# Designed miniproteins, single chains, continued (3), part 59

Each design is a single chain, and the fold is of that chain. pLDDT is the mean over its residues in the fold that is shown.

## One batch from the design tools (miniprotein)

Design m10038
Fold by ESMFold2-Fast:
Structure m10038 (fold): chain A 78 residues (1-78)
Amino acid sequence: SSMEIEKLKELFEKVFKNFDPKTDTRLDVETALGVLEIARSVFNLPLLTEEQKEKIIELAEVAKDKEDFLKKAISLIE
């Protein structure tokens, strides 16, 4: 449901609140996605697909700043 997607977006923002595309590595982003996966599972929220996860990692590598990253990555969760 849309409410479950909104909760998933909230968890995404919390997990990535300190994200910096200039210093964070691919491994840091993958680790953060692992934390999100555990939190999502606890709340029985929709699963991110492997394609969505890879696109999020790609966005993190090319993002101008945190706000650019969050805006684009959250839109993939919709």
Scores: mean pLDDT 83

Design m10039
Fold by ESMFold2-Fast:
Structure m10039 (fold): chain A 70 residues (1-70)
Amino acid sequence: SELEERLREAEERLRELLERDPSLATSGHVQFARGALASARAALEAAEPDEASARTAIDLHFAMLDLAEA
């Protein structure tokens, strides 16, 4: 699905960022992005998936990573 693909892309972007700069693991923006990603996964893996919450969490994850890279 679109959301599963976006979740994979989000996980990949976070991995690539931390491979390039491991010190960002303690960044508040990266920690928040990780929390948002976990929330997106939980929403999609729920007995009744909450796609709206997952989409919002994925968008927030990418926004936080953009701030971490700035």
Scores: mean pLDDT 85

Design m10040
Fold by ESMFold2-Fast:
Structure m10040 (fold): chain A 87 residues (1-87)
Amino acid sequence: MEGRVVPVSAPSSVAVGENATVSVPTPPGLLRTTFTALDASGEVVASATSTTPSATLTFTKAGKYTVVATQETADGVAYGFATVDVY
């Protein structure tokens, strides 16, 4: 099984209600990118799906979050991770 790890660009900190722009590199044949924000207990608190390599996420509660990016291409799926502190 071939999985690639891609770097995720996210702000290191954002305010509650502020738009956080998240992005991954643009591969050839990009079909879809899904960003999923997990809280410290692993619960999904936000998600966004885009046909581009970027999306915006908005957080409603302060805390430390892990943003998981799932990038789907004609050649397979890649995953990436970033940490965001919400204040």
Scores: mean pLDDT 79

Design m10041
Fold by ESMFold2-Fast:
Structure m10041 (fold): chain A 72 residues (1-72)
Amino acid sequence: MLSDEELEIEVADSLRRMGLSISKLAVSRSSDKAEAQKEADTYAAAMDVYVEYTRQGRTEEGARRMMEIIKS
C-alpha cells in the first residue's frame, strides 16, 4: 500500500512515462507502432480515469485508480 508521498512520486513518474510513450508512438515505424500504440492507449485510459475522479473532487482516489491501470 502506497503512502501519499509515494503515490505523488509514482503519479509524477507515470505522467513522464506517458509523455514519452506518446512521443514514441508519433515517431514509431510500422514494426514497433503496435507496441507503442498499446502502451499509449493504456496511459490514455489511466489519465481519463484520473481526470474524471478529479472533476468529482476525488483526486487522491483518482490517482490510485490511475496507478492501478498503469500497473495492470
Scores: mean pLDDT 69

Design m10042
Fold by ESMFold2-Fast:
Structure m10042 (fold): chain A 80 residues (1-80)
Amino acid sequence: SMEELERYIEKAKEFIKKNTSDGKMTLEQLQEFLEELLGKEIDKEYLERLFKLFDVDKDGTLDLGEVYAIIRLLLREEAS
């Protein structure tokens, strides 16, 4: 649902604010965040592919907008 997406986005924003100084997540931080959020392990190969797709500046980090896109994709897969 859209409300569930908004909840996950707010949690991602707070995670970034608490755990980073540059407003971006590493792959490791993204994995930790999503596994905590969903209460289960995520397919690392799938997550790595998504990370590489959205890491357009090739600095090894994702900004909040890119994390939003990943959360949206994961929620869509759950709804299928």
Scores: mean pLDDT 75

Design m10043
Fold by ESMFold2-Fast:
Structure m10043 (fold): chain A 65 residues (1-65)
Amino acid sequence: SKDEIIDKLREMGKKVLPLLAEAVGAEEGELKVEAVDDNTIRVVARAGDLVIETDIDVDAYLASS
């Protein structure tokens, strides 16, 4: 389900975000994972001046899994 994908992305983000923050000299990183619509999940990672944003198509993700 979409909520399971969101939870999985947040779990992965918790591992990566501290490393990203250290790499850019920030004290902390932020991760936001949310449903934008019924088929789109938006991931935004921020660390210092670095912003990474990507949209995930839920149907395409499930088809590739």
Scores: mean pLDDT 77

Design m10044
Fold by ESMFold2-Fast:
Structure m10044 (fold): chain A 85 residues (1-85)
Amino acid sequence: PSQEEIDTEVEIALIEIMGYLAIQSDDPEEALRLAKRIAEMAKKSDSPEVKETAIEVLERIADYLESRGFTETAEEVRKLAEELK
């Protein structure tokens, strides 16, 4: 694979791992920190696949936070996803 292909695969894997960690977190501040990092990585990527994955993961994090009663943090994460569209 080319370096571009490898970079895309690595970015997607990191986004998925960070999303998993955010959902496993008992701390909404940690979840938001990870969500912001996901959004920053997606914004720097030229890959539409990376941005698509980031949007899906961010929406998943927001749904999880909302289900736990962290409605304000969930709204912040949804705004991050919207900025990538």
Scores: mean pLDDT 83

Design m10045
Fold by ESMFold2-Fast:
Structure m10045 (fold): chain A 85 residues (1-85)
Amino acid sequence: SLREEIEKKVEELLEFARRVGLPPEIIKKLEDLLKSVRQGVPPEEILKKIEELRKEVDRLPGGVRELVKERLEEIEKLVEKLRKE
């Protein structure tokens, strides 16, 4: 399902964030995002959390920032599809 694919991609991004030592604020927001996806929170609320996370990500060093932004964009596209179903 789309929700399972979203959950998997958020889990993968969270694992990456922990491995490379991203700031605690980003890790906490990713954990909150994962919890929201698992709890079946409406797509609109998930999109709001992604927007807040993008703001924090803009403060990261260039290379890791672009990688995280790309992964967030993929997640956002899946959530937009979920919203339309």
Scores: mean pLDDT 85

Design m10046
Fold by ESMFold2-Fast:
Structure m10046 (fold): chain A 58 residues (1-58)
Amino acid sequence: MEAEIDELIRQLSARLQLPEGDLRAAARSEIERVGLDETLRFLRRLAQESLVPTPRPP
């Protein structure tokens, strides 16, 4: 898998509490189905949401 996708999968796994293997398999399937660009766009969108921290005590 492309390095950028692997990094996004790692981040999304932590955020969504899903196994990296499952996300990696799903991403690979989407790449074969809709292409790398569409898969990257989707993963980047999810990663951007994951970058918003949950509210924490000050």
Scores: mean pLDDT 70

Design m10047
Fold by ESMFold2-Fast:
Structure m10047 (fold): chain A 62 residues (1-62)
Amino acid sequence: GRALLDRILSASLEEAAALLVEATGMPRSTALVAAHELRRTAEEQGEDAALAALERLKEMYG
């Protein structure tokens, strides 16, 4: 949830992708795109929107 999102938003793109792979099991290439999109969602729509997107990713892959 929020603790994972906070780590993703504070990490490098590579580290954020690794965190998503660990949390969901998604392929690294998918995780890189997802990490970038989560960062943009947080910047453009706010952290609550990014959190909702992260929870959807966990539902789809985890």
Scores: mean pLDDT 83

Design m10048
Fold by ESMFold2-Fast:
Structure m10048 (fold): chain A 85 residues (1-85)
Amino acid sequence: MTSLEMLVLERGVELTIARHGTPAEQAAARARAAALDAQILAWVDSHDRAQMAADIQAWYGRKLAQSVIDQDINSWLSLAEQLRA
């Protein structure tokens, strides 16, 4: 399954294209960004903090300090809150 870190990175790319691309690219990029927003919300809503921590550690491929894990999770939850508003 795709890591939430990857979904957030892909969303950033699509938002950049939506802002700076040609008119033809902008419409498609906005649609893809909206789909990624929905995927991010679904991912956050289907994973608890322990599952989020495991995904972060798998993404980085190493043991991380709990403070680093908590910071990343809080950033993800903050993004999800913004996407719901």
Scores: mean pLDDT 82

Design m10049
Fold by ESMFold2-Fast:
Structure m10049 (fold): chain A 80 residues (1-80)
Amino acid sequence: MKKVEIEYELTRGNAGGTAGQAEKDALEAVEKGDEVHLRFRLPSDPEALEIGRQAVDRLKASLEAKAPGKVTVEVEVVED
């Protein structure tokens, strides 16, 4: 078992697509026997940040249902 870290940048226009890719990447790593740490960089704009947080929260729920205890998710707010 290894721990793998994967980083994603969420923008106003890509939150859903990026969350879907992150789910796929995380589940592929879990199938290989690895634990996964996902880092999401969210924009500081309040509207885009809210959209990004909603996408990440749905992703966290999906991953906990499909791979309980195998994926951790971290959110980082970036300055523009």
Scores: mean pLDDT 80

Design m10050
Fold by ESMFold2-Fast:
Structure m10050 (fold): chain A 64 residues (1-64)
Amino acid sequence: MQEELDEEVRLGLLEIAAGIAKADYKHGKLTKEEYDKVQEIVDKARNGELSIEEAEKKIREIFK
């Protein structure tokens, strides 16, 4: 058993955050630009262009 969460599990949590951003955007709680940023961050983390830790930090900043 891993002593830390697997990267796949952590990426799944980022996908949940993207789903929340989509819902918030549809309900007028988030701008299109903020929703697009969340999706871009998740895509970059998935592609290895951004670390999962950096992606988590950026998403938390958007959801302040």
Scores: mean pLDDT 77

Design m10051
Fold by ESMFold2-Fast:
Structure m10051 (fold): chain A 90 residues (1-90)
Amino acid sequence: MEEIEAAKEAYKIMKTESPEYQALLAQRNAAIAAGDLATERALTDQMTKLLTEETQKILGKKISSREFAILYTAASLIEIGDEIDKEWGL
């Protein structure tokens, strides 16, 4: 749970406070619009590295980009599940 919360917090910080991450996001969106799959992939890899580094700072320990991807995916699924539970009164 703490690792998942750290991944969610890293995403919020990078999205709102990192000019580097914001620039990569804008470039990736432009690549998607242009149909440039190679550039999109390269930019996504760079963004994942930045998110992994920020998550490591919050946790105080090293994780791999693969571990970050798993944590981030799990956090997204939990968030969706919590919304469903709230909507259905569970």
Scores: mean pLDDT 76

Design m10052
Fold by ESMFold2-Fast:
Structure m10052 (fold): chain A 70 residues (1-70)
Amino acid sequence: LSKEQIIEDLNILRKSIEEGKWDEETRKALKRLSQIPELHQDIGDAVHYYNTLGDREKALKIIDEMEKKV
């Protein structure tokens, strides 16, 4: 994945969490991001906070931190 594609995928995920929408585009972005070793744990954590714990603010913070890594 290019740096540009990673940022695009992070923005797809951020928008999905902000809007509470989880579509095929979001699932594809997650799959691509989860294949990046540096981001794998952060992706899992963001999804867990959003879907399991209902903590949107922490999920969004993790996405912002991931964007700073790329």
Scores: mean pLDDT 83

Design m10053
Fold by ESMFold2-Fast:
Structure m10053 (fold): chain A 78 residues (1-78)
Amino acid sequence: MTKEERIALLLRSADRLVESYEEIEKLKPNLTPEQKKQMENDKKILVERAESLLKEAEKLGAPEDVIQRIRDALEKIK
């Protein structure tokens, strides 16, 4: 896999994490207390995954614009 191909995969993964977060947020008005606790746990997993993507991008020496896009995804999920 080329560096460019791997960067593309990291960005697609970041986009999917944001999509998952937005789907969780859409469900908020109809959740029970137990479901809200599960939602907060799911959000925590998304944050941890986004942080892992950021670390991987930094290890790859990805361009700053790529790193910033992943940081923006992380900030949106937090």
Scores: mean pLDDT 81

Design m10054
Fold by ESMFold2-Fast:
Structure m10054 (fold): chain A 69 residues (1-69)
Amino acid sequence: MEELVEKILKEGEEKTERLRAQRDKAISAVKADPVTAGAIPETQRFLDAQIERVREEYEKKAEELKKKL
């Protein structure tokens, strides 16, 4: 049972890591355009919120498995 919880958490970490890499690329693209550079803080918050949603989804799945102890 613990192995299933760890697997779900690891999948969540891998997915959030990929999303963070995509976020960094998106921020770099925004920085490359002087017109949009001022929006970087809001863009970062938006993408970080998206990453947090995915993390919460996998944490919820892990908690549901733990409750079935």
Scores: mean pLDDT 71

Design m10055
Fold by ESMFold2-Fast:
Structure m10055 (fold): chain A 74 residues (1-74)
Amino acid sequence: SMMELAKELARAAARWVARHLHGLSEEEVERVIEKVLATVVELLEDVYGYRPSEEEKRELREIIREVVYEELAR
């Protein structure tokens, strides 16, 4: 499904950017999480013609946050 693709893209992007977030404040980390979400949403809309709902955006944000903080805990 399109949401399964979106979730996989979100996880991959979150894992990659988390490598560059060590030593940043919680506020700076949250700002990056929002940028990752915006990028995934734009890609879904512009490339796949899929516009996520506000609920789907919340799900993607939670996945991005979880992956980022999981990587930072390593």
Scores: mean pLDDT 87

Design m10056
Fold by ESMFold2-Fast:
Structure m10056 (fold): chain A 56 residues (1-56)
Amino acid sequence: SAVQVNHVIILMKALKPENQGQSNALIQSALRKFGENVSNARLSLLVQQAEQELGQ
């Protein structure tokens, strides 16, 4: 819950994933590197919402 959609949007803009599968994997990897605790279900929802906001 500490991680919000805005954080995922920023990571997507920085990492520039080419597709939805890459988005989830790259964002999850980045969040784990910074010690962020996010469930797989919540991460999936945040990634989907961020992708919609970015117009993917």
Scores: mean pLDDT 69

Design m10057
Fold by ESMFold2-Fast:
Structure m10057 (fold): chain A 62 residues (1-62)
Amino acid sequence: SMTLEIAALLAAQKVHEVHPDLHIRDVFPQALELVKKYMSTEGLSPLDAAERAAEELIKEYS
């Protein structure tokens, strides 16, 4: 199973792939916050929370 921090890193990496000017290290804190939110409030798995967090951040920065 995936840990919270690994899920946040995957989300940050996906944001970086779509928006190359956004460095993974700079996106990571916001990704971690969103992954925590989706896991705690919506009961999502770490991987599903990572995907949702990435989609939300990509949309926000688009």
Scores: mean pLDDT 84

Design m10058
Fold by ESMFold2-Fast:
Structure m10058 (fold): chain A 82 residues (1-82)
Amino acid sequence: APLPAELVALYEEILARLRPAAEAFRAGEGREELAALLREAAAELREVDPMAAVLLEGLAALALGREAEAEEYRARLREAMK
């Protein structure tokens, strides 16, 4: 079934906030800013979409170069998708 309209609007708002930070990150700038926005988005989604929240926290860890932390989130996602 499709997501409720309110959830679609929330995801669109999150993507709009992440887009300029992701562009800066690809240019080699704003790594900590991208990670902060990803964690903020994860907090907003935690009760609504826990899987998306885990994914965003993992991406924030990867953006910061925290490989061990990112692997922990990856393991949680793999377990949840089985």
Scores: mean pLDDT 78

Design m10059
Fold by ESMFold2-Fast:
Structure m10059 (fold): chain A 64 residues (1-64)
Amino acid sequence: SLQLLVEEVVDSYDVPEDRRAQLELDSFNFVSGLVSAGLLNPENEAALRAWIETVVKLEVEALK
């Protein structure tokens, strides 16, 4: 499940609790959009994880 993978990846980062829900939503929407557009295979967990990591990293850097 993409949702469970997003929750797992976000939980692995040191993210303030008040930002977790927004990070999960942003990561899910972005990656889900790539899957829906046919740009990303939903069964390729490594690729899904890499894109979630990218979104989380960019948003965490934006908080600084």
Scores: mean pLDDT 81

Design m10060
Fold by ESMFold2-Fast:
Structure m10060 (fold): chain A 89 residues (1-89)
Amino acid sequence: VTVLSVEVSYEDGLLTATATVQVEESGKTITLTFLDAAGNRLASLSLVSETNTVTGRATVKGPRQASITAEWRLEGGEVQASGTATLTP
């Protein structure tokens, strides 16, 4: 799997993260996890690749984060790809 994009925004205690990954085969279950700068899990999504591209989005209430890391793994497997986004000023 290959990370295509990771985007993050933060407004008044709400963090929105969007991430897109390219996968080798369609129909596979992929876990997308969003982590803070310290590596703590903010959100986790289970997604099915209907095409070779998968997009996940999460909105979470929490403290301001300077950066978010998105990690992709196949179900029950190791992290296959990761990408990081920083908040715009």
Scores: mean pLDDT 74

Design m10061
Fold by ESMFold2-Fast:
Structure m10061 (fold): chain A 99 residues (1-99)
Amino acid sequence: METRLANLITAAGILTSAAAWAAEMGDVPEALQAVDGVRGIADEILKLLSTRLSPEQIEELRKKVDELLAGMRAAAEAGDPQAVADYGHQLVKLLSEAA
């Protein structure tokens, strides 16, 4: 795996844990900020993957990423730390398998 991709995937995992922790503590604004951070990292990973994957594969991956981020955001707004972690870990796994 390319070092930059590996570092971005690790960062997405760290921010997922931060979002889940903030949700557990009832800090919805901090949880949502962490989810926005995960979105930024996912967008960067997709840009790097666009050099290796077809446009069709990138479109399919982007749709799945957007669905998982929407679920993660909704879970953060609901104060559900387990759901935040679950969606975030699914996103990290999806991006790791594509890399």
Scores: mean pLDDT 87

Design m10062
Fold by ESMFold2-Fast:
Structure m10062 (fold): chain A 63 residues (1-63)
Amino acid sequence: GNGIYNQRNEARQLAQEVLQKYPDRDAALEELERMTREAERQGNYLGLLMAQAGGEAQVIFAK
């Protein structure tokens, strides 16, 4: 559905923003994981979005 498509685009944009702040791959992925764990502890949508952003960052790095 449209929700999945929109979430993926949002996650990709966030991944690109994190990569701008942390050009080092390992640092960028570590920051995304840290943000994901913190948001998951709070039980909010941000945790899910950060996890998706981490996946999108790995796809970007694989290219």
Scores: mean pLDDT 68

Design m10063
Fold by ESMFold2-Fast:
Structure m10063 (fold): chain A 85 residues (1-85)
Amino acid sequence: MTFLLSGKNGTEFTITDVETGKTGKGVAVSGNTLKGTVDGKEIEITGVGAISGYKKKVKVKIDGKEYEGTLTLISGDTFEVKILE
């Protein structure tokens, strides 16, 4: 599963499920955590602090279940989050 996060202010993001094309909204609730919803699913991403490298490991919680993932900067305001199965 893969999500795109796009936001102008670093506090509010559009979350896109790449597989379904469905979009939702997320907000930064701390310096390292983003919470939102997509297609009725609750999404929490931990480890989203300032990115200076190509890829960063993150924790992703979907409807209460925790997964490991990677966060990749695509452009200045767009990030890809890929869940490791």
Scores: mean pLDDT 75

Design m10064
Fold by ESMFold2-Fast:
Structure m10064 (fold): chain A 61 residues (1-61)
Amino acid sequence: TREELERRVQASIDRAPQAARESAEAFRAAGHEVDEEDIEQITRAAESGVRPGLEAAAEAG
């Protein structure tokens, strides 16, 4: 249903900061330097990717 799809998209958005942090930690463990701006850019990219999905889920109602 529309509400279920919207909930899933919102959960993905809510999880984006955690996923970005985990990716940053993995990069640091591999010997790469990651700063706050890099984490913010990754988070914004993830949000940008799911934003059209949120709008599509709202339209599917």
Scores: mean pLDDT 64

Design m10065
Fold by ESMFold2-Fast:
Structure m10065 (fold): chain A 65 residues (1-65)
Amino acid sequence: SKREKAIEYAREYARGLGEQLGKATGQPATVTVEKVDENTLRATAKAGDVVIEVDFDLDELLKGF
């Protein structure tokens, strides 16, 4: 359950990034969350020529839950 909450947190964070980036650029935003390895989730938000990428350490996220 804590792992599921951490993954959901990363997804909501990515969604928020996409929404803000879309508003700031006036372009459609795309958002992805990928598992890079067993302990790393990568959130990517893209709008026009702007790309924001954030890596989450699952162990650190799990400490917050």
Scores: mean pLDDT 79

Design m10066
Fold by ESMFold2-Fast:
Structure m10066 (fold): chain A 77 residues (1-77)
Amino acid sequence: SSLLQEVDTFLSSQPNISPELRQKLLTDAKELLAESEQTAQELQKALERIKARGGTWVDLDIELGVLVLKSAVEKVT
């Protein structure tokens, strides 16, 4: 998806990120984009906010972690 490409491009611009962590964040984003349209929109808005404030991959890692946890909780409820 175009949003997954935007995530990949953002991570590619980041210094001090390991290849393993970059792959994990891309995998988390890909899984979130497959969950629902709402989750995809939440991820898009999070990425836009991070880029607007000059944030880093750490900010994205936190946002992805929150969305992954939220998605997992919703599946068992």
Scores: mean pLDDT 81

Design m10067
Fold by ESMFold2-Fast:
Structure m10067 (fold): chain A 103 residues (1-103)
Amino acid sequence: KVPLTPEERAQLLSIAPLADLSDIRASAGEVTTVLAVLLSLKERGLFDPEDPSVVDVSDTGLGKLLGKDKVTVNELIRAVIEYSEELMKKYMPELVEKLKTVL
């Protein structure tokens, strides 16, 4: 499958600051944004658990959370999902089912 484009990588990294802010309340807008990015990646065939593409996250909140300078697309997507699931379980448990169905 096609590796992430620079634009898709930027979209994923735009969510990384949310992983640094554990006190951010899940809002419909925040959850919808994360879900839209993940849906977009899946629709374009860019969501591949076996994609070996490496993303540099050294200067991002996600990189700090994972303790890594570089992550695979799979690791990046899993981290976004896990963070989104945690927020949704805490504030909007019904949306967890939707996210898991998409991915």
Scores: mean pLDDT 54

Design m10068
Fold by ESMFold2-Fast:
Structure m10068 (fold): chain A 86 residues (1-86)
Amino acid sequence: SIKEKILKKIEEIRSLAPESLHPLIDRIEQLAEQLLKETDPAKKAELLREIVALIQEILEAVKDSPNFEKIAKLAEELLKLLKEYL
C-alpha cells in the first residue's frame, strides 16, 4: 500500500511537469523503488538524499511554471511519505 501511494504521487508530479523533466522524474521513481526495498539505514539515507536533490532540480526548473505550486505540494507530500517509512 505504501509503494502504491508513493508511485501515485510520482505519477501526479509527472502529469504536471514538462516532458523535458520526465527523465529526472523517472530517476526519482527508480530511487524510490530502491529505497522501499533497502534494509540498510545508511543506504536508505543516501537514496533519500539523491531523491531530495532531484526534487530540488525539478522545482528550480518549474519555478516560473503555472503548475509550480501544485508540483511543490506534491513533492512535499512525496518526501513526507518517504521519510515516514524509513
Scores: mean pLDDT 88

Design m10069
Fold by ESMFold2-Fast:
Structure m10069 (fold): chain A 116 residues (1-116)
Amino acid sequence: SETKELLKKFFDLLAQGRKPSPEELEQFIKMLQETLGLSPEEARELIEGLLARADPSNTVPLPEDVQRKMRKFEIFAYSIINDLSLEELRELAREFGFSDEEIEELVELYEKYKKS
């Protein structure tokens, strides 16, 4: 899957502390729009938040709403990369303290991804 490869590439960049190129950033934004239904602005904010957290020199705490969006994305990405079932995704999201509403939103997005 192109999405799975892009997600792996993104997490590899985070692990290396590398900043994405403008072209890579555009690819990641499009991926997040297609998979999570995010606006371009929301996708950019999520990517920038993850990059900021990956920088060990950055000690400033991120706002809770940004942290929540980052956790949601990481659970979703982990599920795609590891080919989790819908039930495994639900269990993982519950363990991370997501509401039933947020879990069902993630499940709907994941099901759409699997059908595409």
Scores: mean pLDDT 79

Design m10070
Fold by ESMFold2-Fast:
Structure m10070 (fold): chain A 63 residues (1-63)
Amino acid sequence: GPEVEEAVRRLEDRARGLADLAAKATGGDAKVEVKVTPDGVHVEVETPLGKIVGEATYEELLG
């Protein structure tokens, strides 16, 4: 529902901010990938120093 879409958007914004900070700190590029699954949301941030992975269930995002 709309609550899940808003939570996903907030998570994407947070991941993008983290990627931007990582890129500035390392002097390189960072990429954000968000995957919406039946069980929740998977976020990957690729930086020059490595990959940061975060997962959140819909239960965690909504309550």
Scores: mean pLDDT 72

Design m10071
Fold by ESMFold2-Fast:
Formats: structure tokens, sequence, C-alpha cells
Structure m10071 (fold): chain A 75 residues (1-75)
């Protein structure tokens, strides 16, 4: 399910953050952007995540995952 996919992405991002690897965090975040682009209702979040990646704002990426999870669970 979409909620299960987003929960998995959230877990991977939290794990990558604990490893303190910018490369791993970027890779997971870029995968999340591609996934968001396949979901028309969540596509506006892709632009925000891309901006967060450019800024190396990994907290911003995690916030976007939480927002996507809330939207999917409400639907």
Amino acid sequence: SDAETLAAVRGLLREARETRSDEMQRSIAEGFVQWLKTHSELAPLAERVEAAIEARDWDGVIRAVDEALALVEAA
C-alpha cells in the first residue's frame, strides 16, 4: 500500500540520518521524489523535496514524508 511504502521510506531516511551519510540521505530522497511524481495528488510535494535536497535539508525531506503519510492515511 502507499502508506506502507511511505512508512518504509520514512524508516530508511531516519536510518540514513543516523549513519550521517549525505550520499545515502540524498539517494533515498531522490527515490522518494520519483515515487511522488507517480502520484498526482502528492506530486506538489516533489518540488518541495527537490528544494530540500538542494539545500541539504534532510529534516525538510522527513517532514514531506510525514505530510504524504498523513494525506494517504486520510484518503
Scores: mean pLDDT 81

Design m10072
Fold by ESMFold2-Fast:
Structure m10072 (fold): chain A 73 residues (1-73)
Amino acid sequence: SSSEARVAALQAAYAEAKAKGLPPLSLEEALELLERAVEGDFEALARLSALATDELAREVIEAMLPKMEERAK
């Protein structure tokens, strides 16, 4: 699909930028990008997926758990 192609192209561009020394995302930036991506921001999704580390992914999950638990009530 066109959306998948756009996300893939952006992921490739961010991965190349990371290889050239673009710094990794902070937890705050990752949370902001995740919120935007959930609302349909394909650029936020591409940036988050290309630049997030395993450590950052763990931190994002831990930060989101209280919000998910509150929604489940």
Scores: mean pLDDT 69

Design m10073
Fold by ESMFold2-Fast:
Structure m10073 (fold): chain A 114 residues (1-114)
Amino acid sequence: SADDLIAQARAAFERGDYDTAVELLKKAVELYIKQGDYEKALELVEEFVRRLMAAGEYEKAAELFAYGMVLQKLLGRDELSPTEAHLMFELAAQGKQDLFSKASVKASKLYSEL
């Protein structure tokens, strides 16, 4: 279930296994999308994007936020979230703004596969 995947992702995150945490979170988000539970999926993405940024894992935060972009489009949201704005700022400050562009391309592909 999505809840089981989220519990496993939280445990992986707590031990610093960010690769495993992000992969499990992607699976949980995809299950929520299939269920039409877009608000829960977006809340999960935004929570862990903030947590990854707090841990200094900006590349993984950008990767996970590709799902946030899809969910914002599915929900008809037009405004930048504070989490999105913060991620964009941090990536630009590090000279890694291309990671946000790559996330946008990934989001476009994910959206087309729905």
Scores: mean pLDDT 86

